# Ledger of designs, part 24: designed miniproteins, single chains, continued (3)

Each design is a single chain, and the fold is of that chain. pLDDT is the mean over its residues in the fold that is shown.

## One batch from the design tools (miniprotein)

Design m8862
Fold by ESMFold2-Fast:
Structure m8862 (fold): chain A 57 residues (1-57)
Amino acid sequence: DDEEKAKRAVESARKAAETSDLRLLADLAFHEAQEVKETEPVLAEALEKLGRELLAQ
């Protein structure tokens, strides 16, 4: 299930954000979203939202 996979990936990234550089994590999220955009669009959208949320902090 692509939505479940996306949720797990976003949850893992959010846990990493608690102990990491938020800007670096956001950049990684945007980069990964761009790479999987064509094959996993649901995951790509979730990662783009995560990146924007991290930068809005």
Scores: mean pLDDT 74

Design m8863
Fold by ESMFold2-Fast:
Structure m8863 (fold): chain A 61 residues (1-61)
Amino acid sequence: FEEYLERVAAERGEGSALLVKGVRALEAGDLEKAKEYFKKAAEIGSPEVQELAKKELEKIE
C-alpha cells in the first residue's frame, strides 16, 4: 500500500472536522473562529469539503 492513500484519507477526515468546527463557531457567533476553520477546510479538505467551506466563507463576509 502507498502511504499516499492513507494521507489523502486522513486529510479528507481532517477537512470535514474543520468544516464542522467552523459551523459550530458560526452558530456561537464567533465569526473570526468560523473563518479560520473554513479557510483551513478549504485548503486541506476534499473537493466537496472545499466547495462547502468556500460557500460558508462567502456567506459570512
Scores: mean pLDDT 72

Design m8864
Fold by ESMFold2-Fast:
Structure m8864 (fold): chain A 62 residues (1-62)
Amino acid sequence: SLMTEIGKLLAPLSPENRAKALSIVSEGLDGADLEEMKKKLISLGVSEENAKKIVELVEKIR
């Protein structure tokens, strides 16, 4: 599932940053800017490769 794949990509983060990242992803699913979502995820410690994969997954659902 989408949430299982996103969860794997966020697994390296601390619990606090993972919760923040899930909130950012939720905003992306609700139509927020995907480039800003990617930048916010990277600022929380998500690698550029994993952030790109999350953007691609969110865009596919939208």
Scores: mean pLDDT 84

Design m8865
Fold by ESMFold2-Fast:
Structure m8865 (fold): chain A 75 residues (1-75)
Amino acid sequence: GIFEEVKETAEEAIELAKKLGDESLAKRIEERLEEIEKLVAERGLDDPEVQRELEIELGIFELIKATLKRFLEHT
């Protein structure tokens, strides 16, 4: 489901940030993921607003992941 995709993408972005030596960025992604997990825990996956937020966050983490991957490939 989308929540699983959000977690997987965020975890991949965290790993890429760590490979670049950007511990601060890795921490910020971890904190953002924790806020998303809190939202899901409080409101549940059946909430349409939660589903919408997960779609937005997936897009953000995918963009971060793509950007970090580019830096690793072109350094």
Scores: mean pLDDT 85

Design m8866
Fold by ESMFold2-Fast:
Structure m8866 (fold): chain A 68 residues (1-68)
Amino acid sequence: KAEELHKEGEKLAKEGKLEEAAELYKKAIELDPNYAEAWRNLGKVLEAMGKTDQAKIYYGKAKLLDPA
């Protein structure tokens, strides 16, 4: 399930395992491309890794799916 992969990614991100968290968020997005929170959290993890330009792309997709 995309939700389970997303939860595992959140757990890894809290542990500072940012690359592993990013891979789980990517898998969640592959299963559910409309999962706005997974796009947003992937953006956060990329930003934390210093990949700010990539993070902006994923944040933009999250906003398109769930404009809040």
Scores: mean pLDDT 82

Design m8867
Fold by ESMFold2-Fast:
Structure m8867 (fold): chain A 57 residues (1-57)
Amino acid sequence: SAVEAVREAARALREAVAAGDREAALKAHQTLVSAAGQVSPVAQRVAEREGAELLAR
């Protein structure tokens, strides 16, 4: 489901950020934004913002 895809992508993003793997984090962020867009436009904007904040750490 789209919700499951968002959950898995969010987990992958958090793991990549925690590991310091910027390339994996960027890929996971793109996947999260795409998956969130399948749920709603609001979810997509939240994923874009939250993912960018995590990547800036």
Scores: mean pLDDT 79

Design m8868
Fold by ESMFold2-Fast:
Structure m8868 (fold): chain A 97 residues (1-97)
Amino acid sequence: MEEERAHVIAVTSVALLAVGLDVERMLFGRPAASPEEIDRLVKEAFAAEPSREGIRKAVRLAHRLLTGREPSDEEVDAEVERLLKRIRTLLSQPRPP
């Protein structure tokens, strides 16, 4: 139960950051968070071993909170794939010295 809560919070935080960055860029033309902050959140989310299903639930919740509407399954799947691709890229970066 506790682990499931931590998992949902971590994945939701990463999804909210990803969606929030896109929205802030579109509305204000500036980045919302530093690469270091994004990397930290990605690592925290993966410490909880986020499942694809957990990520989908987090993306759906993030959309509802940020846009005020319920996204389609197709929209959620597209966001999940984008987020997973971004996460894989960040995790594949060489460790800083």
Scores: mean pLDDT 58

Design m8869
Fold by ESMFold2-Fast:
Structure m8869 (fold): chain A 58 residues (1-58)
Amino acid sequence: MPSPEEAARSAVLGMIDEGIPLEEALKIMKDLAKRLWPEKYEQLVRTIEEVVKQLEES
């Protein structure tokens, strides 16, 4: 996936489709972002939180 936003959205939606609650998906994504991309952690966390908020409000 070319952008962090698209990657985060796809990953969160995939976890929800597998039956993982949205709140738990957020925690998993934050942990993965910290471990895989520590230099971009804050940017990725903001993107993940924005995606989760949009999904909750939809």
Scores: mean pLDDT 75

Design m8870
Fold by ESMFold2-Fast:
Structure m8870 (fold): chain A 72 residues (1-72)
Amino acid sequence: MLEELVEEAARAAREAGVSLEETARQLEALARGAEEMAKAFAAAGDEELAEKAREDARLARELARALRELAA
């Protein structure tokens, strides 16, 4: 569940000595990469992989937003 992922990401960031804002920024970069992969899969005709990549991008963006709100 997203809430558990937020708690785990926050804990991992603290253990690594990284700010929640920096962690959110990294997740946004990962989401952009997943969106590019989704476009590549769709162009290749692999709709199932394209949809999976879009789901990964959405999850990463939601997690980044939650971490930013937690950091504020």
Scores: mean pLDDT 81

Design m8871
Fold by ESMFold2-Fast:
Structure m8871 (fold): chain A 89 residues (1-89)
Amino acid sequence: MAKLELSDEEIEEMAEKYGVFKKSYLLSFKNRRITELYLLGEKYLSEKDYEKAAEYYEEAAKLAEEEGDEKMARAFRASAEILKEVIKQ
């Protein structure tokens, strides 16, 4: 797995290019690793590496639950489920 720490500018660029959430919300997470994992999932999705994308979304969901952000945890799990539907195409 790629170990990648993203700058604020890189997170903003990736969020605008790949993400569906507002960059300000993504940057507000107590654990920046959640934002990194989510955006890596979006990046791998764009590269059609659906298995890695799903893994990163699942890790992001787990950390979001640990931080008490159940809404985001559900969103990340939903993203992983969407990947299963994309694979059907």
Scores: mean pLDDT 68

Design m8872
Fold by ESMFold2-Fast:
Structure m8872 (fold): chain A 73 residues (1-73)
Amino acid sequence: MLEKEIALALVRMAVAIGVLTKDEEGAVELVRLVAEANPEYAVELLREGARLMREAGMEEAAERLEAEARRLE
């Protein structure tokens, strides 16, 4: 769905901004806001954000997003 593709793009941008600014807390909060605005895809969006953050070396931020996804399950 277009809606899901847009939400995924927003998550990718949030992580990219966090990497560029070295603001892990801001990146986590932006990913969470995108997930909260898209509750039907929230778990997938949080896990995608976590995957991207881990790839960027932000392991604690990734664990936080994974914990949030697990809480919603």
Scores: mean pLDDT 83

Design m8873
Fold by ESMFold2-Fast:
Structure m8873 (fold): chain A 59 residues (1-59)
Amino acid sequence: SLADVVEEIRRAIELGFSDERIIAWGVAMVLQATGQGLSPALEEELRAAWRRLIDELRA
């Protein structure tokens, strides 16, 4: 669920994982779930969305 994903991100932040590592994990999860490749534009948008979520969870 979305709540489980948010909890995993919070835990990764607490463990000191870099933003880049968390973003890469988030992108990989979407790719695995959809089973499709991402266009460069969609990948950038997805990375930006993950970055915003990390920033929100740190606030």
Scores: mean pLDDT 78

Design m8875
Fold by ESMFold2-Fast:
Structure m8875 (fold): chain A 71 residues (1-71)
Amino acid sequence: SELEELFKKYDKDGDGVIDKDEFGEFLTEILLKKGKKITEEEFDELFKKFDKDGDGVLDFEEFKEFLSTEL
């Protein structure tokens, strides 16, 4: 699956979740390719919006929801 491959690329620790730093790296790379930028405040709000459990990481379902709504 293309989405599973994308998730695994940024899940550098192989723990099955994307932490805030890994998500920031992903988002920065995608936005740079599109000629866009995001502030730290906007990034924090986006991360919290999709971190439904409040555990400081995104699981695969939360990551898919982000991709479907924001990209």
Scores: mean pLDDT 75

Design m8876
Fold by ESMFold2-Fast:
Structure m8876 (fold): chain A 63 residues (1-63)
Amino acid sequence: SMEEQKIKTKASVAIGDALAELRRKEGFLDGKKAREAILKTLKELAKKDPSLEPLLKELEKQL
């Protein structure tokens, strides 16, 4: 649905920003640190907006 696409877009932007910051700090993207950054970002998004939690839980399973 349109709402699901908007939620996924918000999650993708936040994840992308977190990974870009990690790469800038480390000079490279370490897979383990990238996974940890994604998980942290997803959990913080769920805390800010509980309506995102079902979709963020699904995305977390992909990690």
Scores: mean pLDDT 74

Design m8877
Fold by ESMFold2-Fast:
Structure m8877 (fold): chain A 79 residues (1-79)
Amino acid sequence: SEALELLEEALEAAKKGDFEKALELVRQAARVAEENGDTASARFLRWAAREVEEAAKKGDEEAVVRTIEGARRLVQSLL
């Protein structure tokens, strides 16, 4: 799944402290899910992107990583 690959890249970016790249990759995953008609994943990934953005603004690195890991697990479970 292209969305799952993007989420794996987002997780690696987040672990390296590149939260701007991580956020953009989660947003890309949401767009890919939407384009493929996966409305449930797209809705969840848009929520996850907002949570990542807010956590990054607060400097909560653990929340950024945890949110992306959760998103990856959910999308993987829907395959």
Scores: mean pLDDT 86

Design m8878
Fold by ESMFold2-Fast:
Structure m8878 (fold): chain A 74 residues (1-74)
Amino acid sequence: MTKEGLEQVERGVEESIRLLKELFERLDELLTEPDEEVRERRVREYAERAGLSEEEVEELLARVREEVRKLQAE
């Protein structure tokens, strides 16, 4: 990689981390959303903005579903 290419990759990673942090900060809103379809759509939108792969998006959706199920079981 050129130095310029490395700097672009580093900026992309930092931006992805920032967007993921934003997602976690909004996690309470996502977990309290009663409509599963709306909730999943919001998770997908945040993950897509964070530059996650389709596989990573599905993993995130599975985690969110698990957390919601635990919360609803209480």
Scores: mean pLDDT 67

Design m8879
Fold by ESMFold2-Fast:
Structure m8879 (fold): chain A 97 residues (1-97)
Amino acid sequence: SKLEQARELVERLLAVLNRAIEEFRDDPEFVRFLVEKAREIAALYEEILADPSRMEELLARVIEIVREVLEKLEEKGASEDLIREVREILEELEELR
């Protein structure tokens, strides 16, 4: 189902954000940014679980957050593997919507 695919993509996204937090552990302002974005994504996912009829609208908001995260990771010079994983997740989220 789309809901199951959304769950898998959100879980992958939160895992990659945790890896980014570890990679940038020496940049406390950027870590705070990533933690805040991870919390926003988790909150949106909880809203999807509470009301799956809103999934397409809430996924659009997740997509916007992921785009912002990708832009900041590129600005900060994140590892190419991390950038690639975020891009792949973004593309899959857009296809799901």
Scores: mean pLDDT 88

Design m8880
Fold by ESMFold2-Fast:
Structure m8880 (fold): chain A 61 residues (1-61)
Amino acid sequence: MLSEEEIEKLVEELIKKVKERVPTIFDTISEEELRELAREFVKEEGKEATVERFLAYLSKK
């Protein structure tokens, strides 16, 4: 399991990469909401928390 600091770092990296790859996601989800979802996702997936898997996770929302 990841430390709290590692979780926060991964969340920031996911948000940055989502902004880079899929900027249109903000037509549906605010940055604040996306950050909450990213935190939940990282806590669940740990080391498996990749941008591609996160985007798949968001599609279930």
Scores: mean pLDDT 75

Design m8881
Fold by ESMFold2-Fast:
Structure m8881 (fold): chain A 69 residues (1-69)
Amino acid sequence: MEDEEIERLVKEGKTPEEIADRLLMREAGYSPDAPLTGGARDRAISLIGPEKAAEIRERVEKKMKELGI
């Protein structure tokens, strides 16, 4: 599920940081298209925890390396 979303976003030209932020917002129960303003990113990290946020970033980076980026 997450891997298919990462591949789709890579094809759309999104950066690793944009993809990681989108997955972070989704995991925290926010809309993935919601603007990261007014501390929304910090609140999402607080809801899922910093370890889970780091795991999301690592998954995105690993998948992008597998896709040759």
Scores: mean pLDDT 72

Design m8882
Fold by ESMFold2-Fast:
Structure m8882 (fold): chain A 80 residues (1-80)
Amino acid sequence: REEEFAQRKAEIIDKVRELYKLAKEKGVPQQKIADFFEEVSELLKKAVEAYRAGNWEEADRIYEEMLEFLDKKIEELKKL
C-alpha cells in the first residue's frame, strides 16, 4: 500500500508541474497560481492524515478529488 500511495503522490506532483508550466505560459497572476497550490497542499495533508490513520479508502477518495481538481484547472487554462 505504501508503494501505491507513493505512486499516486508522484502523479499529483506531475500534474502540479503541468499546471504550473501552463499557468506561467498563459500569464496567470502569481497570486492565483499560489491559491491553486494551497488548495492542493491542503488536500494532500488530509490524504496523508487518512493514510497515517490506516483509512486507505478515505485517502484514495481525497486522492481522486485532487486529480479531478488538477485536471479541471488544467483544462480551464488550456481554454484561455
Scores: mean pLDDT 77

Design m8883
Fold by ESMFold2-Fast:
Structure m8883 (fold): chain A 67 residues (1-67)
Amino acid sequence: SDEELRAAGLGGGRRARELGLELQRETGEPEIPTGGSTLEGDTVIAVGTAGDHVRTEVLSVEEAIAL
């Protein structure tokens, strides 16, 4: 449903932020970490960034909703 897809997008966005914060802690980058998520069929791609560092995690829609 549209509500489930919206919830999955929010969960993916939260995970992307976590990935960016994790990278910032590991690298010591002073820049504010960023992140975003993309819905692709039944998957959510969460991408977090800190400086030149990027981390990607692929989640199912169900996993993203649970976050």
Scores: mean pLDDT 81

Design m8884
Fold by ESMFold2-Fast:
Structure m8884 (fold): chain A 73 residues (1-73)
Amino acid sequence: SYKELLEKGREALKKGDLRTALEYFKKAAEIAPTNMEVQKGLNELMRAALQAGDLELAREAFEISLEGARKSL
């Protein structure tokens, strides 16, 4: 379920495994793109990527979040 993917994404994010976190949040967003916890996870990942100077990872997280937001309209 998307909840298990969210949990794994958050664990990866806490460990600083940003690419692994992106893969889990991306899979969660494929299942539940408009879910607020999925969106929150992507936003937290984007901020962590920006702080790490990983602009490409931040862009990927932003694009997944934006796609979900568009689907909610």
Scores: mean pLDDT 85

Design m8885
Fold by ESMFold2-Fast:
Structure m8885 (fold): chain A 85 residues (1-85)
Amino acid sequence: ELYRPNPALRELLESVGEHREVYTLGEIYLAFVEYLIKNNLADPENPSIWDLSGTPLGEILGVDKVDIHDLSGILELLLTQAERV
């Protein structure tokens, strides 16, 4: 399945060098992880937790932290920022 990012998610994708109109959910997830790594958002006390507090991404997704082991939850959050094509 292909998804079209909303403007907020597209800005994130562009920040990691992605400029296409549509993506698979897996491609969006990989870009999300690349964004977290690039911006040093890993919690130093718990490396499975990524701290989005105070970031535009945290504002957009409505969450302060994400657990990298909760792949399903992360994908659900990302889908709120994209529409199925």
Scores: mean pLDDT 75

Design m8886
Fold by ESMFold2-Fast:
Structure m8886 (fold): chain A 84 residues (1-84)
Amino acid sequence: KIKEIASKVTLTEEEQAKIDEILAKLRPGDKVAVFGKNKEKLAAIAQKFIDKGIPVLIGYSDSSDEIKVFIARGDRIVDIFTIK
């Protein structure tokens, strides 16, 4: 389902650069949580992490048009990023 939904959008160069920044900060065993309102964009961003073998939690949020990406390490959130 997520892979199929993700195929409906193409990420911008700026969005991909932010994802690459997040990927560079990940450590073995880290998880990513992705929250946002745009379902297709949310799925596309989540799929980039899944393709790298990172466990991803996806949450829908009506609060803004931006996507929030959280890095979870153990029981803690260690970093938060915004993709607009």
Scores: mean pLDDT 80

Design m8887
Fold by ESMFold2-Fast:
Structure m8887 (fold): chain A 118 residues (1-118)
Amino acid sequence: DEKKKQGEEKFAEGLLALRLKDYEEAIKYFEEAAKLFEEAGDNKGAGLAYFFLGLAYLKLKKYEEAIEAFEKSIELNKDNPYLVAQAYKNLAKAYEKLGKYEKAKEYYEKAKELEKKA
């Protein structure tokens, strides 16, 4: 699938931008990668792209956008408990930064429960 290959290329560019701390560029590439993976039907690729999109948003303190990205990552990667647990931890961190402490606690407990089953 051509779109999957393009998604993989954009995802790699996003990872490089993230490593270089070019968070705005990382967001652009991960958004492009996620869309390409979704159009290709690659839910695992899309979910991973949304996960790193969320991480880039956290670095820019864009907590609401980070939450949306991590929620999409969880939805697309339901069969990957490791990624879901990491997404829950980052959701908790984003909610904590927004002062939503009860919601943060809920997601930390969800992550801990998944890690006990792994």
Scores: mean pLDDT 90

Design m8888
Fold by ESMFold2-Fast:
Structure m8888 (fold): chain A 58 residues (1-58)
Amino acid sequence: SEEELKEEIEKLKKEIEELEKEVLRKHIDGTLTEEELAAARARIEALEEKIKKLEEEI
């Protein structure tokens, strides 16, 4: 249903927000590695692509 799609989209958006906050926190703390940044970027891109596909179903 449309409501289920919206709930899934919101869940994915929260996951992106948490990843972005974690990256920012580690960057500020000077603990962020290049590998961690690359992994986070890849995960965010995958989540954004999934959101786009779900938004097209609404």
Scores: mean pLDDT 85

Design m8889
Fold by ESMFold2-Fast:
Structure m8889 (fold): chain A 59 residues (1-59)
Amino acid sequence: SADDLLRFSDWEAVLEVDPDNVDALNALGLEYELKGELEKAKEYYERALSVDPNNKGAK
């Protein structure tokens, strides 16, 4: 639906301004996982882990 398309584009827009945003990378990974595109989901999850391997807390 149009609403689903808008929700999906929100995470894409976040990555356009902050390509290292872990929340957006994890959200896109989950979206691809729900679509059954596990290879694509894995790429996003691996990218999120490469950005935040040290679990840096909010400061």
Scores: mean pLDDT 70

Design m8890
Fold by ESMFold2-Fast:
Structure m8890 (fold): chain A 82 residues (1-82)
Amino acid sequence: DPGVEEFERRLREGLELVRKAKEVEDEEEREKLIKEGRRLLEEALRLAERAGPQPLIERARRALEEAEEIIEELKEKEEEEK
């Protein structure tokens, strides 16, 4: 299933990038990882919506929720340090 494979790949890559941002000390690199990861997760959501099965859409939404939580944590830490 080409649509599911592409969805799985983008979902995995997007989550990996956002999770990696938690371990990066450089603020500029962290921002780049977050932007790219979020872009891939948004693409995964669009693919899930085009494919139509609700479980894929829910998986993409959960991944975006996890990414949003990580982004908020990193933003709060940045404001705490500066």
Scores: mean pLDDT 79

Design m8891
Fold by ESMFold2-Fast:
Structure m8891 (fold): chain A 63 residues (1-63)
Amino acid sequence: IKKAEEAFRKGDYESAIKAAEEALKKNGPDNHQALAILGAAYHKLGKDEEAEEYFIKAAKAAG
């Protein structure tokens, strides 16, 4: 999670996506923090459809 957050803060959205996907593999597919970072990073890259899907998944995973 921290690596994905750092990459996102630096504007490296591609590295943020990779780190968040790695966090999902280690911490499980319902890691709402990793899903939220994926949504935010895709939104910054202009991939609004992917961003919306991940935001919905993050909200469901958070409860």
Scores: mean pLDDT 78

Design m8893
Fold by ESMFold2-Fast:
Structure m8893 (fold): chain A 85 residues (1-85)
Amino acid sequence: SKEYSFNEKLLELLRKVGEQRESYTLDEIYLALGLYIIDEKLADPENPSIVNLKGTLLGEMFGVDELDMRDQELINKMIESQTLP
């Protein structure tokens, strides 16, 4: 199955926020990403909606250095590309 190699980084990220489940819903993954951002203090101090992903597992997975957390459509698309079908 391709989900094993494709979602390995996402699973590693989820483990960092203390979650360890057999499967995750899209909503659960979205919440875990938010917790990861808070725990790693990735939000811009002047613009908290802008997240610096450079050099992070999340940035490596999505292939972006910055993300606007208000762009829910883009975030959902990125998550869906990394999650189980």
Scores: mean pLDDT 67

Design m8894
Fold by ESMFold2-Fast:
Structure m8894 (fold): chain A 88 residues (1-88)
Amino acid sequence: MELLRDILLGIVEIIAAVSDNLEEFKKLYDKLLERLEEIVRQFAKDYGIEVTEEQVEELKKWLEDYIKNNGEEMVKRALERRAETRAR
């Protein structure tokens, strides 16, 4: 569970880093949610991790709650970091 959460957070951070605004972030995030079960099950199969249907639903809910609470701030920080790099 922890490893899968860390991987999903990594993907969300990449999405935030490539998003130019909050709407693009939400669009990419919605795509991730649509494919979350497929991604999680494929990863579990490839790395020999056992994942139940209940755990996949818990991961979806956890990720949705995480983005609801943190997504706007993540996009803000990613944009600030890019602006700082481009200002040079």
Scores: mean pLDDT 75

Design m8896
Fold by ESMFold2-Fast:
Structure m8896 (fold): chain A 70 residues (1-70)
Amino acid sequence: PPDSAPPTSLSEEAVENMKLAARDLGRRYGDKEVEERLLEAAELSLGRNAAETRRLFSRALNGEPLPAAP
């Protein structure tokens, strides 16, 4: 069984670093709504892999709806 998924899921520390990056990106845009979306995408990234995380951030940057967190 191909478990061994530690490199495929984001730790709390990685999510915290992404939140810092999200705030930095939001500041570069100079838009509070963009900052809020990027922070939501970062929070939704906990336990997700890099591909899902990139998709969430792309949606946030493009103003697309983010999936509801369970």
Scores: mean pLDDT 69

Design m8897
Fold by ESMFold2-Fast:
Structure m8897 (fold): chain A 102 residues (1-102)
Amino acid sequence: GKSILELLKEGKEAFDKGDYDAAYKYFSEAMKKALEEGDEEFLKDLLSTPYQAEKYEGKYGPYLAYYDAAKAAVEGDVDKAEKLKKAAEKYAEENKDKVIEL
């Protein structure tokens, strides 16, 4: 099966192509795999964010924003999806040293 990083990469590539259904599927599989395999670093980022701003920061934070953006797009909330996408892209650009490379 695909690794968590491969799933995040495929999710991001699908998102960049505007395939939000595929993006949401790949990101969901990455989140599920992290929970099942006990990836402590990923789970810390996924589970340790009680506030919206903190949720999208750190090593995996931008990918959580892409996940929520893909979900919003699939649910028809295009404005929310675009806002989350721009926040993720801005954080990743400003924090290249903190965000995981895919």
Scores: mean pLDDT 76

Design m8898
Fold by ESMFold2-Fast:
Structure m8898 (fold): chain A 75 residues (1-75)
Amino acid sequence: MTIPEETLRLELEASVYMVAGAVYRSLGDLEKALEYYEKAVRYAREALAIDPEHEGARRILEGAEEAVREVREEL
């Protein structure tokens, strides 16, 4: 079984946006942190739409949704 190239690309993009969100959150820029965490949610969901059992994408989605909730409570 080969993981589709698109699924790996979407997971990597979600990971990058998770890191960007965490960086902006640490800087106190909650609006930018929220924007990047929401992008991480979007790309992780797109990866799971292609492969619903993709553990990496699922973990990113769970972490990103938690981060979005926490940041929204701080705004």
Scores: mean pLDDT 82

